# Designed miniproteins, single chains: the designs that were tried, part 65

Each design is a single chain, and the fold is of that chain. pLDDT is the mean over its residues in the fold that is shown.

## One batch from the design tools (miniprotein)

Design m2255
Fold by ESMFold2-Fast:
Structure m2255 (fold): chain A 60 residues (1-60)
Amino acid sequence: VPEEKIQREKWILEAMKRVMEEFGLSISEALDLVVANAEKLVAAKSVEEAVEIMREAYLK
């Protein structure tokens, strides 16, 4: 489905799952990263970009 809204939500969810697996984060911790970085995540154009945004936020 080429609907940008659905695709962006899916990228954010996939990034959240990957970061949770990589760093052993709880769903609450991963959600805090999403909320804190919402502006950057909304601008993400791929799952890889969303993952990088969340990794950078966590590692700082």
Scores: mean pLDDT 75

Design m2256
Fold by ESMFold2-Fast:
Structure m2256 (fold): chain A 75 residues (1-75)
Amino acid sequence: SSAEETVKKLLEEMEKIAKDLENGKLKSREQLVEAAKRAQELYDEIVRLSTSQETIDEAERLFTRIAKLLAKLAS
């Protein structure tokens, strides 16, 4: 369905944020703040659109990974 396709793209965007943080592509204060805002928006939208607990759990794991990366880079 279109909703399933949308959720897949949102998850892929979250994975890209995590990768860009890990690879040092996002490292300035402004970039970290923007990444944090975007990750929250993506997570909220996945939870809103998804009826799958497995998908929500995947998004939660990915959001936690992003949050930990942001905390380390902001230190």
Scores: mean pLDDT 87

Design m2257
Fold by ESMFold2-Fast:
Structure m2257 (fold): chain A 72 residues (1-72)
Amino acid sequence: LLEEFERVRDDPAALAALMEKEGLSGEEKLAVVRLLLGRWGAVTTGDGELDEERNRAVERALERLREERERR
């Protein structure tokens, strides 16, 4: 999921289609977009430590959203 979102970051239509395919709610989509924008929009995106931390944060958020979706 994280890798797929990163590959479509430059295509808003593909990004939207991926979120729809996953069946995310509006709130879940917004949370994912905020995390991805924080990662992609940072001036210091070349910092490997920060990039790894953001990747882990996005992965944890996606896992949490998936768990919440499974419980509903």
Scores: mean pLDDT 57

Design m2258
Fold by ESMFold2-Fast:
Structure m2258 (fold): chain A 87 residues (1-87)
Amino acid sequence: SSIEEEVEALLERAEEAIKEKNYDELLSVLQLIASLLPQLSAEQAEEALRRMEELYKKAEPYLTDEQKKQAEEILERARKILEELKA
């Protein structure tokens, strides 16, 4: 669907943000992906969350404390959405 394509494009944009060291862009993109997770199947949302967590691990050593807090809040929200989709 168009939502899966949009999520894939956002994940690619997140990879680009890491390459450019634009961590504010990374956080904005991760938040957009999280907002789209309710429109995915549980399997698609689980894969998207896994890729979001991999992106966070790559960026984590370079993030400020505030950026790390924001990323952790986004990922916690995404995990909650996945739990609701699996219920």
Scores: mean pLDDT 90

Design m2259
Fold by ESMFold2-Fast:
Structure m2259 (fold): chain A 73 residues (1-73)
Amino acid sequence: MSDEEIAAADLRTLLEALREALEARDREQAMRISLRLAHDFPDNSELLGLPFAVREGDLERALAVVDRLLARL
């Protein structure tokens, strides 16, 4: 397995967990996962926006970003 495939698998796992938290309306869990995504993948501008969407309570926008990112993996 390449380093790129390993990174993609980790990203996918965190995005799936974030999607579950967002669908459950668990803002605390969604914030923790979104902050971890921003920390672990700082060069991804789309992931840097996720904690702000969760903080603003725009869970629909956060979910749309997660779905778009998962579709691109």
Scores: mean pLDDT 78

Design m2260
Fold by ESMFold2-Fast:
Structure m2260 (fold): chain A 98 residues (1-98)
Amino acid sequence: MERVAELAQQAALKNKESGLKKDVNLSLEGMRLSQEGGPEGSEASVANSAAVRGGYPPGETLEEGIRKGLEAGRQNEAVKYAGENIRKIGEEADKIYG
């Protein structure tokens, strides 16, 4: 399972020109935390999307927004399901590039 996160992280590092590595790392960390379990769905998806894109409400810092996004992700099933899908995508990539 963590192999999926490493593959995506390595892909981001391979593309040094883009600023994707920060966004990818934030997204993957949220997904990993959410795989431990989450009782709610929709809000985690919204919070993660906002955190990855840097869309924070007025008065919140980047770090505070990320922390809230990850916390919501841990408690939401939608992010857990997304994490499972990412794991399957990683398995497919491993089959092609392994």
Scores: mean pLDDT 48

Design m2261
Fold by ESMFold2-Fast:
Structure m2261 (fold): chain A 67 residues (1-67)
Amino acid sequence: MAQEVRDRGLEDAERYRRQGDPGLADAVLRGGDSMAQVLEAKELLKKGETNEVSQKLLTSEQAADEL
């Protein structure tokens, strides 16, 4: 789940901060947040709670990127 990805990123970031590397901690947080956003979008599509326009938009973006 997206929230668990964010929570894991927070835990990893806190670990790196305790080790004295705040730059790496920030990078881990940003990466986790980006991944969580993608997972959240996919989960909404799976539930069918979003409209067809949102579903088609995501499919079009994916097709354009992976052409």
Scores: mean pLDDT 64

Design m2262
Fold by ESMFold2-Fast:
Structure m2262 (fold): chain A 81 residues (1-81)
Amino acid sequence: SSIDQRIQQSVDSFRQQVDTVTDMVNQNIRDVQNDTSLSQDQKDTIIQQNQSTVDSIRNNIPISVQNIRDYIQRQQQIQQQ
């Protein structure tokens, strides 16, 4: 159905955005690991913070996907009234 296509497109767009952000965070981790101006303690702190960010994003994916689905379904119901 057209609504299922809209949901799939929105979910796919969201997943692409998540992948882009995750790739940027992982690149930052690599840059920090290779930064000779930072102490090991500074590197460990930044890497831990960035890893926690990635973990939070990953854990929230199912919730965000469900919210996208619910939003589009609700919009469809309003259009039928």
Scores: mean pLDDT 86

Design m2263
Fold by ESMFold2-Fast:
Structure m2263 (fold): chain A 74 residues (1-74)
Amino acid sequence: SLSDEELLESYRQLLETLIASLRAAGRSPEQIIAQVESVTRWAIREVEEATGNAALVERLRELAEEAIRQIRAE
């Protein structure tokens, strides 16, 4: 739904802002990955509790995995 797309876009922007902020603060790639994983776990739990939408949960996982791959590649 449109609401799900808005949620995914908000989550993507949150990850981008978080990663940029942690890099600016001099955090290691390992620390940044750990924080992304932490935020993603809480976001998934919130979505599962609020909507039960398994497809949305999977898309959140995919966005987090993509972000982690990019951090590891740098």
Scores: mean pLDDT 83

Design m2264
Fold by ESMFold2-Fast:
Structure m2264 (fold): chain A 64 residues (1-64)
Amino acid sequence: SELKEKIEKLYNEAKERLADDPVLQRIVDELYEQALKNATPEVVEQFEKALRDLIARAEARRAA
């Protein structure tokens, strides 16, 4: 489905951007599995926001 394709794209992008952080990669994996179980527009939006927050935190740590 279109929603599952969007989830997969977001997941792959996040995994690439967090390749240096195995702890955050594990969190991304868990969020991805949860999103796939009930792929609704609301779940996709929540998943995208969670990934953006994790990536922003990782980037802030790299800049420090």
Scores: mean pLDDT 83

Design m2265
Fold by ESMFold2-Fast:
Structure m2265 (fold): chain A 96 residues (1-96)
Amino acid sequence: MSPEELFLEALKTKRKKAPEEVRNAADSGFAGGAKGAYENSTDPAERLAAKGISEGNEVKDKEAYEKGYELGKQAKTFEEGLDIGSRAAYEAAKKL
């Protein structure tokens, strides 16, 4: 393998082995953001997608979920709500 290919494989391994706490916070925040975005969306397809994400993701980090939900409610679009929720959860997990 080239040095560049070895570097890319190392990056994939690092991301896959992210601490469980960081993954749980990100997943919970994403679910919260989706729930908040659901309440702001009037589009039936966006509401169905937000409901699926919120119900499909396991909420193991309640603080990350609640932070994501609060920020998702402030979002003006469904996509913005999901992004904000995920970012808030990841930043919270980094401080642990």
Scores: mean pLDDT 64

Design m2266
Fold by ESMFold2-Fast:
Structure m2266 (fold): chain A 90 residues (1-90)
Amino acid sequence: MKAKELLEKAKKYLDEGKVEEASKYAIEALKEAGAPKELLELAEELAKKKRAGTIIAMAELVLEGRFEDALRLARGTLEGRFVPLPPAPR
């Protein structure tokens, strides 16, 4: 129950462009859903890379009991599926 409410807040903040708030609430949803420590550590790394949508998707998978799919999504994203470009020199 609480995990679903936190996840809905995370989705709302992401829709508003508030990526840091979305990541925070998505990680709280993962904690409430009983995600293992490895998933929480991966979610924190994804938050540093501003990948709030991936953390939200991970929380949805954990709520469905799909821990292996959540791990695969997190690792795949961190392994370079979406890499931020460095700022161009002026």
Scores: mean pLDDT 77

Design m2267
Fold by ESMFold2-Fast:
Structure m2267 (fold): chain A 85 residues (1-85)
Amino acid sequence: MIEEGARYLEQAVAAAEAGDFETARRYAKLAAEAFEKAGLPDLAKAALLLTQAAIARSQGDLEKAKELEEKAREAYLKGLEKLKA
């Protein structure tokens, strides 16, 4: 369900910001699986990219974080279009 995916993504990003990258990756995978089950593969992709961006930012790799955030935003917007269709 989309709500479940969103909750897992929130936990993934929070863990990444706290420096718990193992927990962040686990929740990102759960978020992606939940979005895929909901028929929203672009949101699944966005969840993985957003978590990778948060990890990169936490590690001080701001250039990589910005690239991943931009790709995540693109995937997220594409996913939202499917919800409106």
Scores: mean pLDDT 83

Design m2268
Fold by ESMFold2-Fast:
Structure m2268 (fold): chain A 89 residues (1-89)
Amino acid sequence: SALARQRAAVRLAARLLEAAGHEELARKAREALEEVIAMREAGASDEELEALAREHEEVLREADEAARRAAEEHPELARRLLEEARAAV
């Protein structure tokens, strides 16, 4: 599912960020995902969920960019975390 893939991607990025010392950005990325899940569980409309995704777009973009750099600096860790994420989906 789209949510499962998004969750796996955010978890992978957050763990790479933590390994690279970007703990605060990892925390913000996890909080963004948790907020989306909480709103969906509360019965939010697709429009409300899209609006929330737009609010977190900048944080998730920054996390993705930093995670890509972390993956380049720690390729073995990135490979292991990607394998774990693929096994979960």
Scores: mean pLDDT 76

Design m2269
Fold by ESMFold2-Fast:
Structure m2269 (fold): chain A 88 residues (1-88)
Amino acid sequence: SSNLSRDELIDIFLKKTLEELKKLGFEITGVERETSADGHTTIRIRFEVYDKNNEKHEFELVYGTVYDEELVEEVRESAEKLEQILKE
């Protein structure tokens, strides 16, 4: 069993997620990490995408859940679908 802390798991999740988004050509404009008074951690990732008309669109992904490899893959798939929609 991995005895990684929640903070260490979030750091690994964030690193992998940012690497996957950058591989898809997304420009990361901001990353925020917020922990509420009850100990719940929220991650916000902001990025820019240019459509086929060279218009800039700004997006924000917000996660307040379990930070694991399944979530990294879900983010990658969602970003890939978004890229396809914007480039079609």
Scores: mean pLDDT 71

Design m2270
Fold by ESMFold2-Fast:
Parts: sequence; structure tokens; C-alpha cells
Structure m2270 (fold): chain A 112 residues (1-112)
Amino acid sequence: SLAAETRRAAREFYEKAKDVKVVLALGGSPRSPEAQRALLEFYRALIEAIEKGVKEIRIGTPLLPLDAPDEETVRQYRRLAEKLREAAKNGKKKITFVDSPEAEALIEEAEA
């Protein structure tokens, strides 16, 4: 069922979010290869969760660190921003980000 797939996608997303937090907590800056890989996998998992119809995503981490210099990370962030706008426009606005003003702003922009 769609509900079962949504729950599975949400679980996979949360596991990837934990990896990003662990890498950063160990002193890995967004510039480190390990942190960049963790962020890229996190973005890909989040995009896939949105595409699979995950409606309630709660995350307490900024979507893009201020000093992320990697071009691939920036490209995936842009893709994520576009997916969030499309999801809001298509009525999937139950996606809620806690302590993520960037995602909330993008959703509000798409709803206007």
C-alpha cells in the first residue's frame, strides 16, 4: 500500500539524517569528503522520500550548511528545493520541517 511505502521511505530518510549529524558532530565540516558524501546521500534519500509521498518529515538540521563548497551538493540542494516546491504546489504540503526555515520558506513560496 502507499501508506506502507511512505513509512518505509520515511524510515530510510531518518537513518540517512542521523549519518549526517554523526559526521558533523565528529568535527566533520561540510568541506570534508566524509561530510559531503553523507550530505549527498541524505539529499538523495530526502528527494526519494518526497517522490514516494512521505507526508510528514521532521528534521532539526539545516538543509544546506553555509559553507558547503561542493558543486554536487549545491546541485542536489537545488534539486531538493525544486522537489519541495512541486510537492507543495501538488498538495503534498504536509511535509513539515522542524528548525529548517529554508524548507518552510520554499513550501510557503510555492503555496502563494
Scores: mean pLDDT 67

Design m2271
Fold by ESMFold2-Fast:
Structure m2271 (fold): chain A 80 residues (1-80)
Amino acid sequence: SLEELVEKLRELVEERLSPELAKKALEVIDEAEKKAKEENIKTIGEFGRILLEEASKVLSPEELQRLLEIFEEAKKELEE
């Protein structure tokens, strides 16, 4: 589910990123989740688009790429 993906994404962010980048990434994830709820978005693909939009406003290109790699890892872990 989308909720399981967001929870896994938060866990991987805290595990894989430095504390400073993890804090920024978690704030981006929180904002993306709020917007997804406001727009009644329930699919992983549509959440990914919102996450990318919010991340691009706050993160550098290198930080954004790292967050997207972690997002892809979270998706793969849920696709058993």
Scores: mean pLDDT 82

Design m2272
Fold by ESMFold2-Fast:
Structure m2272 (fold): chain A 78 residues (1-78)
Amino acid sequence: MEEKTKKATELRQEAMDYLDKGAEAALKGDLDTARKYVDEAGKKIEEAKKVGAGGGMVELLTSMYISLRSLIDQLEKK
């Protein structure tokens, strides 16, 4: 049980770190790098769901992921 909780926390922290790096890359106009970081964040969010991270934190990370993905798509159309 402790291993699942620790892994869920680590995956959430990794997802947040990747989302932050993706946002920074998008703001710098490096859309290829931004997409790579957002894709990694998505993988970490799915892993966190699979190990039972659950609840509002996963929902928040998923919302941030969707928003950043949409922003990158809009910036690329420019």
Scores: mean pLDDT 78

Design m2273
Fold by ESMFold2-Fast:
Structure m2273 (fold): chain A 64 residues (1-64)
Amino acid sequence: SSVQQLASDASIKYSKNADKLSKKEREKIRQIMKKAQELMDTDPKKAEELIKKAIKMIEEVEKK
């Protein structure tokens, strides 16, 4: 599904940029991704929103 593809993309992006993220940012992103994973089957729209939020947080660090 598109949500699974987004989750995969977010995981790859996180791995590539983990060293650039602060401990607090890494914890927050992990919590968001965990919540998204829990919602993928019950509320895929909410899961997608959470994954996109995590991606945006990672991209802020990637751009710098």
Scores: mean pLDDT 82

Design m2274
Fold by ESMFold2-Fast:
Structure m2274 (fold): chain A 65 residues (1-65)
Amino acid sequence: MDEEFLERFKKFFEKMSGIKVEKVELKGDTIYIYVDLKSKKDQERAKRIAEWIGEMTGLKVELVL
């Protein structure tokens, strides 16, 4: 259930952003996406995609840099 959902979410985020995800965690109603990004441009892009996915899914999505 949740593990399959989180793996699909990780894959979808990676496909949409082009950014490698280290891990994804669900805590309550919030999905935390862990990424190691050195570029400010990539950080901004990742945040925008996370916000967009959150709006589409009705879930809170937070980036951990």
Scores: mean pLDDT 77

Design m2275
Fold by ESMFold2-Fast:
Structure m2275 (fold): chain A 90 residues (1-90)
Amino acid sequence: SMSEEMKKKIKELRELIENESDIEEIMRKAEELYELAKKNPEDKEGLHEAAFELVRAYQYILEKKGSTPEGREAARKLLEMAVEINKLIL
């Protein structure tokens, strides 16, 4: 089962996206989730959910902020974090 700490970080990132929060706040929370995922590579369910939420954040930033260099850079970092987490699932 997914850890409670992982569930909490996923929910926090999801809420920031639903509230259309600033790029900086979304990126800070995404980085926290990514670091937590890397520290718990055995939590395969948590890794799948974290990768999914990071891709969701990527899609949101690209759609809403992709016209700016800052938005494109943030989107690229979010996608890279999701890809790295997916490598841990193997």
Scores: mean pLDDT 88

Design m2276
Fold by ESMFold2-Fast:
Structure m2276 (fold): chain A 70 residues (1-70)
Amino acid sequence: IQAFEQAIELDPSFEEAHRELMKAYEALGRYDDALKQFKALSIYLRDELGLDPSPETQELGLRIAIKAQE
């Protein structure tokens, strides 16, 4: 993890866009696609910025994961 990445503020618009895409997949019943989007965001944030998704994004991901098991 680079010190420069650690100093960068998380862009709310970037993460919000990913949450909106996840919600769109959820509304279509495409829970697996929504979870793939969540995983891609989580990997990106960890690998590039050394950060976890926001609590709002994590809550949405958990909700969709539960539904995906149905």
Scores: mean pLDDT 72

Design m2277
Fold by ESMFold2-Fast:
Structure m2277 (fold): chain A 81 residues (1-81)
Amino acid sequence: MEEVKEKLEELREKVAEAKTKEEVFKAFKEALELAVEAGIISVEEMVGRILRLIGMELDGASLEELKEEALRIIDELISKL
């Protein structure tokens, strides 16, 4: 599980460094897909978390607000390893 933790930490850094909402979504989806493959979360949980971030964007959330939510979720995933 060290390899999964390292990859999640790399994806966390990509979210933190993202300059666009599209870059946040890309890194966030990759982190959730990795978490499903590693058995940390279910596919249903992944879909729910993606839909929540999409909902925030549709409600007018800023790039910074999307980053904060994505980073919070990735930090939760890392803490379960």
Scores: mean pLDDT 85

Design m2278
Fold by ESMFold2-Fast:
Structure m2278 (fold): chain A 61 residues (1-61)
Amino acid sequence: STLELYNKKFKEGQEKMLEVYRQLKAKGDFSEGSIKAAEVYTKTAKEAMEEALAQQAAERA
């Protein structure tokens, strides 16, 4: 389903984004505030994804 592809791509993008932020942080290009914002965004996005997966399960029932 489209949602399965979304979930897979979303997880891949999340991991790549955090890796890039860690590399930029090591170079001094990103502030600690930017890293914290990325972590908050990732947590919120995970919660939204879990809600979307629950909705998909309900639609299949």
Scores: mean pLDDT 66

Design m2279
Fold by ESMFold2-Fast:
Parts: C-alpha cells; sequence; structure tokens
Structure m2279 (fold): chain A 82 residues (1-82)
C-alpha cells in the first residue's frame, strides 16, 4: 500500500513538474479535477481526510472515493510507461 502511494506521488509530481495543471492531469487520467486535488492534498501535502473534506466542502467518504479514483488512474498511467 505504501509502495503504491510512493509510485502515485512520483507520477503526480512528474506531471506537475512538466507544467501540467490539475485540470490537464485530470483530463489525461479521465477523472475529475477535484479527485486529483484531493489526492495531491492527501499524498503531497499530508493532509488528513477530515482536513481535505473541510477544504473541499464534501464528506470524508467523498474524499476517500476521490483519492481512490485518482490513485487508481495514476497507477494505470505508471503501468503504461512499462
Amino acid sequence: KEKEDQEVVEKLMELLSKGLSVREIAERLGVSPRSVTALAMRLIAGASYEEIAKTLGVSVGTVRRRVREAKEALLKEVEKKK
């Protein structure tokens, strides 16, 4: 699980360092920009699900789902590079 989180962080940071916006990353992954934002807040900023829920104005369950959706999409992008 921790290994997958590291791969997802590295891929997300790679896309951001290439100058892609959150919206462009979301379009590439086929997810909502809010899902990418939730994932970045969780894995890069280290925010709790409760903090992200408050910031985005959604439930903790919605944050968990959005983080999972973006994480799964980024893991598929990592697989495409191999």
Scores: mean pLDDT 79

Design m2280
Fold by ESMFold2-Fast:
Structure m2280 (fold): chain A 92 residues (1-92)
Amino acid sequence: SKEELIAKLERLRKALLKRMERLNAPQEYKETLERAFEQLLTVAETGKVPEGFRHVMSDGSELTEQDIADLYASIAALSDEELEEVLKKLEE
């Protein structure tokens, strides 16, 4: 359901941010993660990938609308068991 998918996204976002903070990741990586999950949550709520989404990083690499679509499909395809395995790995 939509509610289950939103809960899945929020759990992944929290675990990834916690891991980034533990590893003292650069601020840009944390900001990119937050922006990606903002878009993913919008897709879960609206059923639509935001048109023209583009996030450019300082090294010139880009997070695009297609990247958000691909990430959403991958996360939506995770079973509850696969999600628990991912979350456990993120705690390492």
Scores: mean pLDDT 83

Design m2281
Fold by ESMFold2-Fast:
Structure m2281 (fold): chain A 75 residues (1-75)
Amino acid sequence: HMSEEEIEKRRKEILEELKKAGANEKVKIESEEEAREFLEKLESGSAKWIPEFDKEGEEYLLKVQHERFQEELAE
């Protein structure tokens, strides 16, 4: 079972790396599809911006990450 803490920790680590690389541009995450695209770009290392972390954006990111983990477990 994926915990909120595990998902948040992974997210924070990636964001810290982006910050160190100087990615200061912001973009809003308004849907699950955008959250998936963002995570995919982070994995490939092509993402160079940090999205706005309002409640909605956080929810989309957490939901997509959780779904990915569940898919991994169910494969």
Scores: mean pLDDT 62

Design m2282
Fold by ESMFold2-Fast:
Structure m2282 (fold): chain A 94 residues (1-94)
Amino acid sequence: SEARIEELLAKVDKEFTEEAEKIAKELTEKLEKGEISREEALQLGLQRTLAIAEELLAKLEKTDPETAALLREQLQAAVAALRERHPEFDVPEV
C-alpha cells in the first residue's frame, strides 16, 4: 500500500504543477496586456490554484479516501498559515 500511496502522491503533484503553470501563464499574459492589476493577478492565482487542488483531491477521494484526507488536512494547514501571513488576501476556505 505504501508504494501505491507514493505513486498516487506523485501523480497528484504532477497534475497540480501542470495546472498551476497554465494558470500562471494565463494570468501573466493578462497582466502584460493591462487587463488585470498585479494585486488581482495574485488574488486570482490563489483562488484558481486552490480550486485545482480541491478538484484533484475530490478525484483522489474516489480512489484513495484516506490519502485524500491527509492531503486535505495539509492543504488546510497551508491555507491557514497563508491567511495569517497575508490577511490582505481573500484566501478561499478549504
Scores: mean pLDDT 75

Design m2283
Fold by ESMFold2-Fast:
Structure m2283 (fold): chain A 96 residues (1-96)
Amino acid sequence: SLAELRDRALALGREFAALLREEGRDALAALVDRLNAALAAAPDEALNDLFAGLIDLTRAAADRLEAEGSPAAPRVAAILAELEELRAQYAALQAA
């Protein structure tokens, strides 16, 4: 369901923010927290833009952490892949 997709995206966003804090990226983690709060409160029509924003931040972080050789890079890349899959599932539900 759409609610299950939202809950999973929120869980991924929380994990992403925690990983960013472990890497000393507190300002970026705060941005993720704000997107997560917006996602939790958003009506259905706003979810696609919020998913896109979270995906864009996660992709930028994944690329940077990989370039730096961070041990967090594989997990952030996995979070990115799961967020992209959730966005595809959201689009399919909206089309139905």
Scores: mean pLDDT 83

Design m2284
Fold by ESMFold2-Fast:
Structure m2284 (fold): chain A 67 residues (1-67)
Amino acid sequence: MSPEIQEAVKRIGELAKQLPSENKDFENAGLLLYLKQDVETAKKYLEKAKPLFPELVEKALEILDEL
């Protein structure tokens, strides 16, 4: 795994810790980055979480846009 993707996974994991409750779409985004390096599908999962956690999702999408 590239250092850039490792850092993105770590940063998204830190954002997930700020969630008031567990969110499967946020979890799936991090897992898809870690296991498959699938940025496009990770973004789709984050977008599903956006109505509930817009600020955290926007930060996570910004991290993925840096890749």
Scores: mean pLDDT 79

Design m2285
Fold by ESMFold2-Fast:
Structure m2285 (fold): chain A 100 residues (1-100)
Amino acid sequence: DEERNAQVEALSEPHLRPVEAEAPLDPRAVLEAVRRVVEALAEAGLLNPEAAELALKAIEYAERGELEKAEEYIEKAREESEIAAQLAEQALAAARALEA
């Protein structure tokens, strides 16, 4: 099954204790991780520069708590790349968790 390949690359499961989903993810860490993924994909040429820029602006607005502007930029990113929009949506979800 394909989950095995992702698990091997993750390096997140030690032999002695698999991590359960009991610890909540730090939403700030999620925001930073998503931003880095967008930047890495743009550098690799897997994401067009316009889509990457729009997604990064959406992430920046989400990080600042300007969720309405973040949503606007996610829709602009979606016009260029669905992947860019989906990554920015993950950042928006993390920012919403910070408000809760």
Scores: mean pLDDT 73

Design m2286
Fold by ESMFold2-Fast:
Structure m2286 (fold): chain A 94 residues (1-94)
Amino acid sequence: SPMDRARAIAERFAESVKKSNPDAEVKIEEVSDTEIRIEIKSGDVHSVITLTVRPDTIDVKVERIIGDRKITTTYTMDLATGALTNVKIEVSDA
């Protein structure tokens, strides 16, 4: 199912983060039947990744707080091809 794919993506991402940053704290939470939230804390960096599951896509939102800055990256992942589209980056005050 699309949700099973999202869980697999979240788990692989968490493993990748832990492998590159052993001191990182990673929490995965199923917010709803269509939403998974991944929270990462490492040093002065706090990141929240939200995966919103749709029938054919996963909408990804990455919010990264570094000091007084917040960087928000959004994109759509196609579940059949793995292609990333609709990439947007916004920088704001945290």
Scores: mean pLDDT 85

Design m2287
Fold by ESMFold2-Fast:
Structure m2287 (fold): chain A 84 residues (1-84)
Amino acid sequence: LLERLREALDRAVEALAAGDLEAALAADDEAAELGREIPEEDRPELLRLLAEAYERLAELFEAQGDLESAALARAMAEKARALA
């Protein structure tokens, strides 16, 4: 389950990097659905995967010059790490 979640998160980031918002939203929806199935004991690992995905998004937004979105993605990554 966690591996499938990681794959969905990776696809969402890759889709955003490609500018494919439709594919990004579909992958995000899949990740959210998989995340709801993660048992409580695996929640710290889920939060670590989310933090990694947000960090990759922040790097992507910075590369595109979108500093505001990059800052928001970093804040989400820090929040996920703090909750893990």
Scores: mean pLDDT 76

Design m2288
Fold by ESMFold2-Fast:
Structure m2288 (fold): chain A 89 residues (1-89)
Amino acid sequence: SMELQKWLDKVLNAKSLEEALRIAMSIPSLAFRDIALEEAFKKFNVPSEDRDLILSRWRLLEADYLGDKSVTEEEVVEATINTAKELGY
């Protein structure tokens, strides 16, 4: 998909994991977000243990957001970024 490639190019040009994750999590398509998140972790050589923890946090918070709770997309994004920062990224 040309749309997916456009997003992947932005992720691959990011200067930090935080920037790459913010780009990936801003993608409107859930399927494209998943692919872009994996590519962000690969680009910054995030080990599988840390990747799984960050993705687990993202999945739980995204489920709450999509379940029509009083949680904003921005709160989900910031909590996920904070998990990466707590791990030293």
Scores: mean pLDDT 81

Design m2289
Fold by ESMFold2-Fast:
Structure m2289 (fold): chain A 80 residues (1-80)
Amino acid sequence: MEREKAIIALELAKRYARQHLSPEDAEEAVKVLDEAIERLKQGKSPEEVVDFLIEKAKELSPEAAHFLRQLALTLRNILK
């Protein structure tokens, strides 16, 4: 189902962030991704989680913000 696919995608995104972003940017991104996964597990829609990622990106470094925005677009495309 769409929620399970979104959770898997976010878990993979956490791994990607840890491997490809700076340690500081990875920490910021992973915290947001952990909140997003928790929201999905609590029954929030994947659409609400996409909006959450876009909103949180405004508060982060440019690199982490760019990563979260790209991830949000990818999730939006998977959910179409």
Scores: mean pLDDT 82

